# Designed miniproteins, single chains, continued (5), part 91

Each design is a single chain, and the fold is of that chain. pLDDT is the mean over its residues in the fold that is shown.

## One batch from the design tools (miniprotein)

Design m19354
Fold by ESMFold2-Fast:
Structure m19354 (fold): chain A 62 residues (1-62)
Amino acid sequence: GPAWSPEEAELQRRALVLHHGRGLSYREVAEELGISQATARRLVRAAIDAAREEGYLPQLER
């Protein structure tokens, strides 16, 4: 897979926590992280895909 920088990996984790942990929309995640909605959506998707690769049985994506 792609080698992400520590900064990108942290953004993915923050986006996932904001979206799934706090129930924020992609727009609200984008506002909190200072990024576009499209980028916020991609980061959340990447974090979910990474969690699936680690064998998480509970589904985080709805």
Scores: mean pLDDT 72

Design m19355
Fold by ESMFold2-Fast:
Structure m19355 (fold): chain A 55 residues (1-55)
Amino acid sequence: SEREEKLKQKLEGLDTLVEVSLENLEEYGSEEGMKEGREQIEREKPVAEEKLRKE
């Protein structure tokens, strides 16, 4: 359905943003900064996904 396709596109966009953020952390971050950044992404990603699914 159109709703499922839109949700899939939004989730794929979120995955791309997460991937880019992780790449930036690896390229520019300290070991501690990378750990904190990954933990933050792991916390925020499920919340963002749930919000998108509710729309």
Scores: mean pLDDT 77

Design m19356
Fold by ESMFold2-Fast:
Structure m19356 (fold): chain A 74 residues (1-74)
Amino acid sequence: DAVKEFEELLKKRLEVLEEMRRLYEEGRVEEAERLGKENAYLSKKLEEIAKKVKEEELEKIAKKFEKELEEKRK
């Protein structure tokens, strides 16, 4: 199921971004940069899977995770 695979990868990417933010706040720049490479890899995988997902479903997933990202940035 491409939709579920996309959701799982997007969730992983959000977790990586949140951890990177926390590491930067702690001054752990080298560890944050390492996670940046993982984020780049996940982004590439998301683009690949997005091609298999209907545009309507892709928009719905993106809106859901955009809201979650805003909440985590508090």
Scores: mean pLDDT 76

Design m19357
Fold by ESMFold2-Fast:
Structure m19357 (fold): chain A 63 residues (1-63)
Amino acid sequence: SLQEKIEELRKKFYEELKKRNVSRDEALQIAREALQSPDPLESVAILKAVREYLRELARKEAE
């Protein structure tokens, strides 16, 4: 399904962000660039990955 494809891409992008130890500012820039992508499925997956990554960073900063 479309939702399954988005979730698979989201997981791949999320793992890439973690491996690269991307900063908050870099993650926001990746999100802005994703909004300009001609592929809506990829754009949505990247935005979801970045949002999850930023939430995790904020949670760890609070601990």
Scores: mean pLDDT 82

Design m19358
Fold by ESMFold2-Fast:
Structure m19358 (fold): chain A 103 residues (1-103)
Amino acid sequence: ATLEGGEGKVGEPIFVRARAPGAASAEWYKQLPNGEWVLVARSDGSVHPRFAGRAGVGVDPETGEATLVINPGRPEDTGLYRARVTLADGSVVESDLAEVKVS
């Protein structure tokens, strides 16, 4: 998957994008300081309580974009993110790590 990391501003929307041809659904994860990965949001509308009311995932089947939106951005949203994208054929692809900075 092609990946585009984000620089964000506090109080503004942050966008993190992954692209995989044939994308049907996606989930986004953030790395915690202890090295563990936590779910941020899924394209089915699931959101981790830590991001409730602020995060969502959209998938565009025509472009293959799987976009994480965090709104409003907070300084603690800074960190490493990755996407897991399920394609229309049922295969799964993971993105490289996306560095997100919020200032």
Scores: mean pLDDT 81

Design m19359
Fold by ESMFold2-Fast:
Structure m19359 (fold): chain A 76 residues (1-76)
Amino acid sequence: MKVKIVLPDGSVEEFDISTVEGIIAATLRIIGYGIDRGEVPVLVAEDGTEYENVFEALEKAKDGEVFELILKPFPK
């Protein structure tokens, strides 16, 4: 099962979430992208559902699903 993630810079990355290595790679990319910028990463599914929990997004993903990664500021 493969998913695509559209990053805020417009780049698209594909991950195989049927493997543990693919799940780890996707999670590290998403969370790391937010941490490196001091912002909260959120995945937006094709139906517009926003997931702050990356694992929940990937668990509910269908094969070939495209997520958009958006960044939200940390609350003060």
Scores: mean pLDDT 79

Design m19360
Fold by ESMFold2-Fast:
Structure m19360 (fold): chain A 82 residues (1-82)
Amino acid sequence: SEAEELIKKGEEAEKKGNLAEAIKNYADAAVLYLQEQKVDEAIEAIRKARELYKKLGFDEEAKELEEFIKELEEKKKKGEKL
């Protein structure tokens, strides 16, 4: 899928040290996974982006993604459609 291709591009960018490009690809993958109602895959992509923001010292962006992960996990727990 396009989302899986974006994860691969993110992983390749991360290996090359292009962390901003990796974050963009993981974020784009998360959007596509959410559109497909693939919540677990979306959360995993967001977690990857969050860890890179932490590595870069962008603590506020990392916190925003952490809160978004919590929101998605709560919606999943309640059986709410995303």
Scores: mean pLDDT 86

Design m19361
Fold by ESMFold2-Fast:
Structure m19361 (fold): chain A 55 residues (1-55)
Amino acid sequence: SAEEEALKKKVEELKELEREGVRALVTQGDMATAQAYAEKARALLEEHPELAELL
């Protein structure tokens, strides 16, 4: 369904935010960018708490 596909897209978005945060920290040493990605991931989980059950 469209809702299921939207949730899968949100799960991928969450995983991408985690990857980008780690990449910024490890390869660039960019603490501010890493923190921004972590905050976006938290906001996404707060907006869609059902995503935590899919992980």
Scores: mean pLDDT 79

Design m19362
Fold by ESMFold2-Fast:
Structure m19362 (fold): chain A 81 residues (1-81)
Amino acid sequence: SWEQEIGKLLRELAKKLSEEVQKEVEKVAMETWMAYLEQGAEAAIATLERRTAELQKKYPEYAELIAETRDRIIAILREHA
């Protein structure tokens, strides 16, 4: 399923991050999922874009990895959800 594909992308990203940044990404994933359940795909995408931009500013060394994973998740959400 597309949900399993997103889960795989998040697990692969987590392997490349520090424990602190992994926890922040987990919070963003949870907030994005809650937005999806409450308001649908467009709200989830907006939440993901806003929250990942904040993480990129806080952790510039991971900015490219976060952006790549974000863009792939957005593509999945736009196609399937």
Scores: mean pLDDT 88

Design m19363
Fold by ESMFold2-Fast:
Structure m19363 (fold): chain A 77 residues (1-77)
Amino acid sequence: AHALDAERAARLEALLRRLEAELRAVPGVKRAVVRLERLPDGRARIHAVVDFEDEARDAVSLRLAELAAEVAREAGL
């Protein structure tokens, strides 16, 4: 489906909050904010802003890739 119903939207929102919490749990991460954007063609884009120390770069990149894949699956992408 290209549109989210209320239950699916709530599930995605919960997943995004979990993504933020997991990013914040990475040592060296100071702040993380994640949002989902719906595109006109029904695709979804994840927008993330993460403040982190250089030592956390690889861990942050890995977590973002893992959680982006999970969100894409949940969004039906």
Scores: mean pLDDT 72

Design m19364
Fold by ESMFold2-Fast:
Structure m19364 (fold): chain A 59 residues (1-59)
Amino acid sequence: VKAILEELRKRVESLGGLVLSATVEQTGDKINIDIDYLAPAEKEEEVKRLVEEAKKQIL
């Protein structure tokens, strides 16, 4: 999990964005992942895709 989040931060920063917070919690038998980020408007879709990819790797 930690390595995945570190790679995410590095990739987001390379696109001019910033990961503000990342929380991974277990609620019952479900894993809840909350990632808050900033992205340049022109790179928002790319950053969103990276965030989705990281969530899938953690799940």
Scores: mean pLDDT 77

Design m19365
Fold by ESMFold2-Fast:
Structure m19365 (fold): chain A 52 residues (1-52)
Amino acid sequence: LSRTGPPRGSVSLEQIKEAIEKGVKEIKNHGVGAPDSDVLLKEAKEKGIKIV
């Protein structure tokens, strides 16, 4: 059984947009150890969403 994760599995623009629309409190970066998707994180923070 050979299974590989998705091509990219950190935080996506869609996740950010949905979080903003739904007013979630936090978005967790899952998969990347480094600050990946810097622009996405900034968008979330601009909208008042906390990135953990």
Scores: mean pLDDT 59

Design m19366
Fold by ESMFold2-Fast:
Structure m19366 (fold): chain A 96 residues (1-96)
Amino acid sequence: MELIKKGEEYAKKGDDKALDYFEKAIKEAKEKGDKKGLAEAYYNLGLYYESKGDYEKAIEYYNIAEKLYEEIGDIEGSVEASVHILKIAVDKVFAK
C-alpha cells in the first residue's frame, strides 16, 4: 500500500518515478502472495498508462487487475477495472 500511494503521487505529477513504485509494489505483492496488493498495483498501472494515452497498455493492466480482483472476490474492484476498459473502448473506437 505504501509503494502504491507513492506511485499515485508521482503519477499525478506525470513523473515516470510512478512506474518504479508500482513495479516495486508488484514485486513485493508477488513475493508475499498478496493478490489484493497485486490487483491494486496493476489497476494503478492501468490508470497511469491511460493518463499517458497508452490505451493498449492501460487495457492490458486493467485486464490483469480485473482477473485478480475476481480471484479474491472483490467484485467492486473488478467492476471498476471493467468500466475503465469499456470507457477506453467507447471513447477511442466511437471517436474514429
Scores: mean pLDDT 81

Design m19367
Fold by ESMFold2-Fast:
Structure m19367 (fold): chain A 69 residues (1-69)
Amino acid sequence: MSRLDKIFQEFEEKLREIYEEYKKTGDKDAFLQRLLKVVSEAVDKLTDEERLEFMRRLGELIQKLNEEL
């Protein structure tokens, strides 16, 4: 199991918390702002190679959420 997999799992947990807050408030701008902050925080912990794969997975996750909203 890669270090990246663990970091992405922790990121997904934080994303769920942000999404639950969004469901309560309906504030999409606040949701996006919080999402960008947790992405930046995760990226700071990664190597350049890991960052590219993380961003690819993030793109897929965001696309899925956007289609399921």
Scores: mean pLDDT 77

Design m19368
Fold by ESMFold2-Fast:
Structure m19368 (fold): chain A 81 residues (1-81)
Amino acid sequence: SMEDLVEEAVEKLREAGFPEELVEVVEKVWRMLAEGNYNPPEELSKKFDELYRSLSPEQFEILHEVNLEFNEKLKELKAQE
């Protein structure tokens, strides 16, 4: 399910030691994408950009990998319509 997909991705970030504020913002964005809403509120987009700027190269790589896996699984779920 979409909920299970979001929960799995969020759990991976928590296990990797990401700050809860970053996890919460990423979760909101991923839920919006899963719902087909590609226009997040400006405040959420700014918060996401600020958190991205604070990431180390290692944290950025982990987030990038989790995001890629999330998007691949999301496409697979949508293809099962």
Scores: mean pLDDT 77

Design m19369
Fold by ESMFold2-Fast:
Structure m19369 (fold): chain A 86 residues (1-86)
Amino acid sequence: MTVVIKVENASPGMRIGAIGVGVQIELQGGEMETSIEGDTLTVTVRNASEEGVELALNFAEGAEKGGAKVTIRQEGDELIITITDP
């Protein structure tokens, strides 16, 4: 499936974390791309493995526990995680 991680109001630490998770997901299979538009970082990994999806969900849970607002949505074969950094 495709994993999309969007970080809004991305702090330097959250950007590093999101990119790092994207790289780890790609190492389990798939193709990573990143884009930055203003304060929003988007990390996309196409053809992510089940282990890659689990890594993305664990990152989202960690961000929420750290005080970020997290929304998770699945559309077909896309898992879309939106993180709003405080």
Scores: mean pLDDT 84

Design m19370
Fold by ESMFold2-Fast:
Structure m19370 (fold): chain A 70 residues (1-70)
Amino acid sequence: VDAVLEELLARLRAEAAADPEATLARAEALRAALDRALAENEYEDTGWLARLRALLDEVLAAARAALAAA
């Protein structure tokens, strides 16, 4: 699951240069989905989730920076 989600996030990074607005929206939607999943499942050992959060934050920052530069 981690590998698939990391690949998805890498695709979002690649799209940031082409369409930062859409990339930002997708990254924010993924963040919201992650927050919902955490609330529903009350994860106990979340080291991998911290890595996903960090990677998603990187994508969000890149998309916001690209959008701000436009």
Scores: mean pLDDT 69

Design m19371
Fold by ESMFold2-Fast:
Structure m19371 (fold): chain A 74 residues (1-74)
Amino acid sequence: SSMEKQAQAAYDTGVRLLEQGRYEGAILFFESAIALDPNFAEAYLYRGKAYEALGRHEEAKKDFEKAKELDPSL
């Protein structure tokens, strides 16, 4: 669907920003991906990685737990 494509595009941008060390920007795009697809396990995983890089360990932990709940292979 159009929403799933938009979620994927937001996620792809978030991953690119994370790789560039733009953690706050990455989080905003992962938030958009999750808003469009609340079951997008990889978006939670990568938002957790961005939170961890910023020292936001409790938010990171919640996102990692949600990612594993949605996809145990992550």
Scores: mean pLDDT 92

Design m19373
Fold by ESMFold2-Fast:
Structure m19373 (fold): chain A 60 residues (1-60)
Amino acid sequence: GLSEEEKKEIIKEAKELKELLIKAGYSEEEAEELAKEYIRRLGKARGASEEEIEELEKEF
C-alpha cells in the first residue's frame, strides 16, 4: 500500500497537472479526466490497491 505522504504527493501532482492542462487549452472536463488517469497509473505503478486508488480519486 501507499504511505500517507505518497498519497498526498500524488494528489498534489495531479492537481498541478490539471492546472497546467487547463492553461494549455484543455477543457476542465478533459484536464480532470487526464489528471485522474495519472492518479490511476501512478498509484498502480507504486503498488496501490484498487481501494486506495478510488480513495485518491475521491480526494482529488
Scores: mean pLDDT 85

Design m19374
Fold by ESMFold2-Fast:
Parts: sequence; structure tokens; C-alpha cells
Structure m19374 (fold): chain A 62 residues (1-62)
Amino acid sequence: EKLAEEVEKLSADEAGEKLSEFARKNKIPDEVVLEIVIEALETGDQVKAGAEAMRKLAEYAS
């Protein structure tokens, strides 16, 4: 939840870096990260997409 809030305040590039760092630390496969990011981007809101992707990655990691 805290990570999602932080991503919401970042630029697209910074949000991507945070998502990659989280995935790397939690050993989430790149394929899963890509699918989650694409799904989140389908919403059409770049700021919300980053936060949504982070939430989905956090749920996958737990």
C-alpha cells in the first residue's frame, strides 16, 4: 500500500523503476510484471496505472 502511494506521486520513468525494483526484490518473473503493467495501462490513466500495477505485484508477492 505504501509503495502504491509512492508510485502514484512519481513520473512514469520513476514509477517504472520502483515497479522493477519491487519485482526484483520479490523474484517476480519479468513476464508477470509485463502482463500486470499492460493490464494496468489499459485503464487509460498513467498515474493510476502505476499504483494499480504496484498493488497487483504486492498481492502476487504475498
Scores: mean pLDDT 69

Design m19375
Fold by ESMFold2-Fast:
Structure m19375 (fold): chain A 65 residues (1-65)
Amino acid sequence: SSMERAEREYLHLANEVAVLINNIKDEKQRKEAEQEFIRIAQKSLTLSPEERAKLVREFKKKLLS
């Protein structure tokens, strides 16, 4: 179903983001990214599967920019 696909996408994106954050060499920047990811995870609890996937996807784009 589309909901199961969105949930799977969210989990994959969240795992990719965690790996990207762990690879940030600057300790201060890594900690700031960790705190932002925690805030995103907390906000995601109030969102639909599609909205939480979009939120994490946008954060991943920000980390790669």
Scores: mean pLDDT 86

Design m19376
Fold by ESMFold2-Fast:
Structure m19376 (fold): chain A 71 residues (1-71)
Amino acid sequence: MSKAEQYAELQARLAAAYARLAATASPEELAAAYEQLRAIQEEALARIAAGADKEDVLIAALEEATALLEA
């Protein structure tokens, strides 16, 4: 699987996981999930700013976010 294919698959999984959570979770659970997703995004952006490979960082961030929401 190419990195582009892996990225697309992870984005689809994240979207599906978030849609499921949004349909079933309380507002407080959604707020907690959003804060954790924001922390993952901020860390990814910091790594990219420090010179890390954007594609690798984004894939790793999506893997972490997807694992979080699928737990």
Scores: mean pLDDT 81

Design m19377
Fold by ESMFold2-Fast:
Structure m19377 (fold): chain A 66 residues (1-66)
Amino acid sequence: MEEALKELEEAVRRALAAASAAGVLPEALQTLQPYVQKAVEAARAGDVEAARRYTEELLRAAEELL
């Protein structure tokens, strides 16, 4: 559980740092918010598999913005 949350935090930090460095607008960053919410909610429910899936979707969505 904690391990999945740490991976999510690292992924979110990397995605936000990369997007910020690339000059992505705050409105575009809001498109990532649903993925973050779903991953956090899945992790809180103890659904580590779902949390990993949403984390992967978050990373792909962030790459698409770059």
Scores: mean pLDDT 70

Design m19378
Fold by ESMFold2-Fast:
Structure m19378 (fold): chain A 110 residues (1-110)
Amino acid sequence: HMAGVRRAGARAGLEDARSTLEKAIQALEDGNVDEALKLAKQAYSLAEHALREFRAAAGTPEDERVAKLVEEGLKYVKQAIDALEKGDVDTALENLRKALEKFEEAIRRL
């Protein structure tokens, strides 16, 4: 049951990260860069924690594919944060949307 509990926790954390990214995208579309940056950083922390929880329960090749999707999503969130800190809203939006797609794919495979 421990592996199942940790997997469920990782899924919940990724769903929270996805929801937070959706809010970050909406904040950017509304022109609120400061709120989007705050939300993007929160989503990064949530997804990073979820990845650690998942890796503690991971043991199959399929699990490694899910972990890779979360890692790719985290890279996109970091690129979005860097873009927001430079005022590059268009690059930030592209990267947040790519991160969202990666987290959604990972959630579907959990």
Scores: mean pLDDT 86

Design m19379
Fold by ESMFold2-Fast:
Structure m19379 (fold): chain A 89 residues (1-89)
Amino acid sequence: SMIQQQVDRLQRNYDTGQRQLDNTRRIGDLMISARQGTTPDQLPQSMLNYAQNHSIDDVQRDIDNGINSMQKGVDHARDNYNKARQQGS
């Protein structure tokens, strides 16, 4: 049914957003570690260079802004999925 297809699509969007948010948080932690003098193998060289060439405050601000933006997107996806489930019941 069209309703089930819409629910399935919204569920996939929410699940994808949640995984991307979790990955972004992990990358953020690795970037702060890199700025503090480690060289984590999970980060590409471009991200290591960025972290090392910016202040810790700038790196943290960029991480926080990215996480906050993604969290809002995930929250909207969750709300859309929940509303569609209620309509499909």
Scores: mean pLDDT 80

Design m19380
Fold by ESMFold2-Fast:
Structure m19380 (fold): chain A 72 residues (1-72)
Amino acid sequence: SSDQNLQDVKDAAKIIADGLKKGLSYKDAANIAKDTMLKQGRDTGASSATLLQQYGEKHGDEALLKAAEKIA
């Protein structure tokens, strides 16, 4: 179960990264990640806030970490 949870978080974080690269807001990118994972039967358990936190920590981006806190 932990391995599946880690993979779900990684896949969700990648969707967020791809969304940001396309010029989406952090909130919109996180919502797309959540919706995409749910459509695949993969409830990450992770809120949009958790997905933003994971991406922010990976990139050392304080703005993403603050966005995660605001959405939580």
Scores: mean pLDDT 68

Design m19381
Fold by ESMFold2-Fast:
Structure m19381 (fold): chain A 74 residues (1-74)
Amino acid sequence: KKYYEEGLKLYKKGKYEEAIKYFDKAIEENPEYAEAYANKGAALIMLEKFEEAKELFEKALELNPEYKEAKALL
C-alpha cells in the first residue's frame, strides 16, 4: 500500500523512472495488485515504452477484468 502511494506521488511529480521502482515494490508485495500494474504501464507510456506498457495493461485486466481504466486503454 505505501509503495503504491509513493509511486503515484512520484508519477505526479514527473519522476516516471522512480515511480516505476515503487510500483515494482508494490507488485513484489502483492503480485495481484492490478492498479500497480496499470500505473506502471502509465509511467512507461510517459517514457515512450509503449510495448512494455501494453503488456502491463493486459496483466492488469487479467488480474481484474472490471478495472475500468485498463479497459479504456485497450
Scores: mean pLDDT 80

Design m19382
Fold by ESMFold2-Fast:
Structure m19382 (fold): chain A 84 residues (1-84)
Amino acid sequence: AEELKKKILELTKEAVELAMKAMKSEDKAEAEKLLKEADKKLKEAVELFKKAKPDLSKEEQLELDIEIGVAALALAVAKLILKK
């Protein structure tokens, strides 16, 4: 359970970092590649969270839900900025 929680937190942090890097990129091809990588990491985090939920406390579930939500918002904003 602890290993899954750690992996989920690492994946959400990586997704946010990739989304932020994509938003700052002047190269559209690089930005698109970074966004695809961020999306993959976020999807992996969500799947691991679903798997971990039965073994997590209410506080741990809330913490991971917030982190996943932040990563999802960062990715959505990055995609919106890169749409042109």
Scores: mean pLDDT 83

Design m19384
Fold by ESMFold2-Fast:
Structure m19384 (fold): chain A 60 residues (1-60)
Amino acid sequence: MLEQHAQNSLKAAEDFLKQGDYLGAAHHYEMASKDYESLGKTEEAEKLKKISEELKKKAS
């Protein structure tokens, strides 16, 4: 369930990124990062968090 939620969030993030919605993409990468933290996948979570932060800066 949580793994599927993370995968769905990643797909949504990619879709928003393709349409140029950097804030929408950042939000969904952040959701996926939190899911990976809950799964104990700390390295993956940190990478997604950094991507989210970079996209938020691009949107500003």
Scores: mean pLDDT 82

Design m19385
Fold by ESMFold2-Fast:
Structure m19385 (fold): chain A 119 residues (1-119)
Amino acid sequence: MEKQIEELEKEAEEAEKNNDKILLARQYYNLGLLYYEKGELEKAIEYFEKAYEIAKEIDENSSLVVSSLYNLGLVYYELGKLEEAIKYLKEALKLAKERNDESTAKVIEEELKKLEEEK
């Protein structure tokens, strides 16, 4: 895992140097996933937020924007921040529906249903 993080950090640095915003956003998203897997939730949030901001500038309705918002929701839920988790999942759901991505929308709807039952 540490080697994978080092490789992704190097790829992110190279993407930034080459002004490859799409690659940079994807590498930040992948770093978010690895830190989430490690249980480093604050680092996961940092990288998912970076991925979201860059991806949103390119295409506000991209799959990467949806995926970043979805994972922000999951990480905030694990931190016990239920209100923030629901907010991010609702934003991800709206965009997934606008994309006509029925499979992603269904996954997010099922997560939201579980979280809303905890209110």
Scores: mean pLDDT 85

Design m19386
Fold by ESMFold2-Fast:
Structure m19386 (fold): chain A 68 residues (1-68)
Amino acid sequence: MREEFDREVEQALVAMEAAIGLRIAKEKNLPKEVIELYEQAIDYAARGDIPKARELLEEAKKLMEESL
């Protein structure tokens, strides 16, 4: 399969996970820092910067676990 197709799948998965995390963070009124990290992860995923999006997503998940 083309590299672009695999990248689109990864991009969609990262964006979906970040969107779910953002919804939870907003529902739980978590700190702005957590919300901002999820929003940045979505933005970088939309731009196709998957490595950066993953990095931000992992940071957001870590802070979310610490905030719950």
Scores: mean pLDDT 80

Design m19387
Fold by ESMFold2-Fast:
Structure m19387 (fold): chain A 55 residues (1-55)
Amino acid sequence: REKLLAEVRKLREDVLRRSRELRRLAETQDEATVRALREALARELLEEQERISRA
């Protein structure tokens, strides 16, 4: 159980780091590109959370 919490914490830190980078890019990139990156990130996050939830 505690190992699961540690994995979730690491995942959240990674996602937050990528999310911050994506937000920075949003200020300098086309909306279409930002939208595509946001969708890819959301999909990856859902897959990882689903994997952890099944464990």
Scores: mean pLDDT 73

Design m19388
Fold by ESMFold2-Fast:
Structure m19388 (fold): chain A 70 residues (1-70)
Amino acid sequence: MQEEINELQLELSKASQEMMKLTDEAKRAQVLKGILEAARLISKAKATGNPKDLEEAKKQIEEIKALLNA
């Protein structure tokens, strides 16, 4: 689990860097909201150790990636 959490934190950092490159303010705001939610879910997964919380964090990161690629 710790390795998975570290990987999610790295992906979140990459998403934050990609967000900073966005010139569309509305899209940047949507990605920022996703990043904040992903950070919350990662923190929850770290606190609970629950696989369901880890899966929700993964889903949120995939949604961020989809927004960045749209």
Scores: mean pLDDT 81

Design m19389
Fold by ESMFold2-Fast:
Structure m19389 (fold): chain A 61 residues (1-61)
Amino acid sequence: DKIEEAQRLAVEGMEYESKKKYEEAIKLLREAIELLKSDPKANEDAIKTVEEKLKEVEKKL
């Protein structure tokens, strides 16, 4: 299930952010967004949430 895989990648990305590994966090969050975009209407809220988190992490670079 692409949504379950996207959720796993988002969680891993947030774990890397907590370790201050921002480049790795950004990579994982981008991969999660890409999987969610396979069904953009069903995943609209999830995409927005992960994109907002990605922006937050990118500010720390």
Scores: mean pLDDT 81

Design m19390
Fold by ESMFold2-Fast:
Structure m19390 (fold): chain A 78 residues (1-78)
Amino acid sequence: MKEEALKNIDKAIEYAKQGDFEKALEYFRKAMELLEKSGAPKEVIDALRKLAEEYAKNKDVDGLIEIANTAKEMAEKL
């Protein structure tokens, strides 16, 4: 589960770099679901989801990558 979450985060970053915000959000949401099931706090997961949605809405590639890297660091510590 943790490894699958990390793969989805990496795909979200890849699509964000390509400007594909729809696919970036799809993979980010999948990663967040997997992290929640792996024991990550729901409040943190909900906050990361909200920030990712806002960054994608604003087409903020750097913001979306920053939040994805934060999720990746959290996943690696689980």
Scores: mean pLDDT 83

Design m19391
Fold by ESMFold2-Fast:
Structure m19391 (fold): chain A 60 residues (1-60)
Amino acid sequence: SHREEVGKALEEKVKEIQASGKEYDVAGFMEKVIELGKRLEDYSPEEVRELLEEAVKENA
């Protein structure tokens, strides 16, 4: 389903970011992850990846 595809993209992108070794405010980043998780059906897989990249920049 669309929700499953978006959820998989969210999970994979979070793991990628966690594995990157970048320094960021984990609490602020995870708050954004939770917000996106509440509305997975409102986003595409690509939009979720972009929003998570933006969240890393905002919390760097």
Scores: mean pLDDT 80

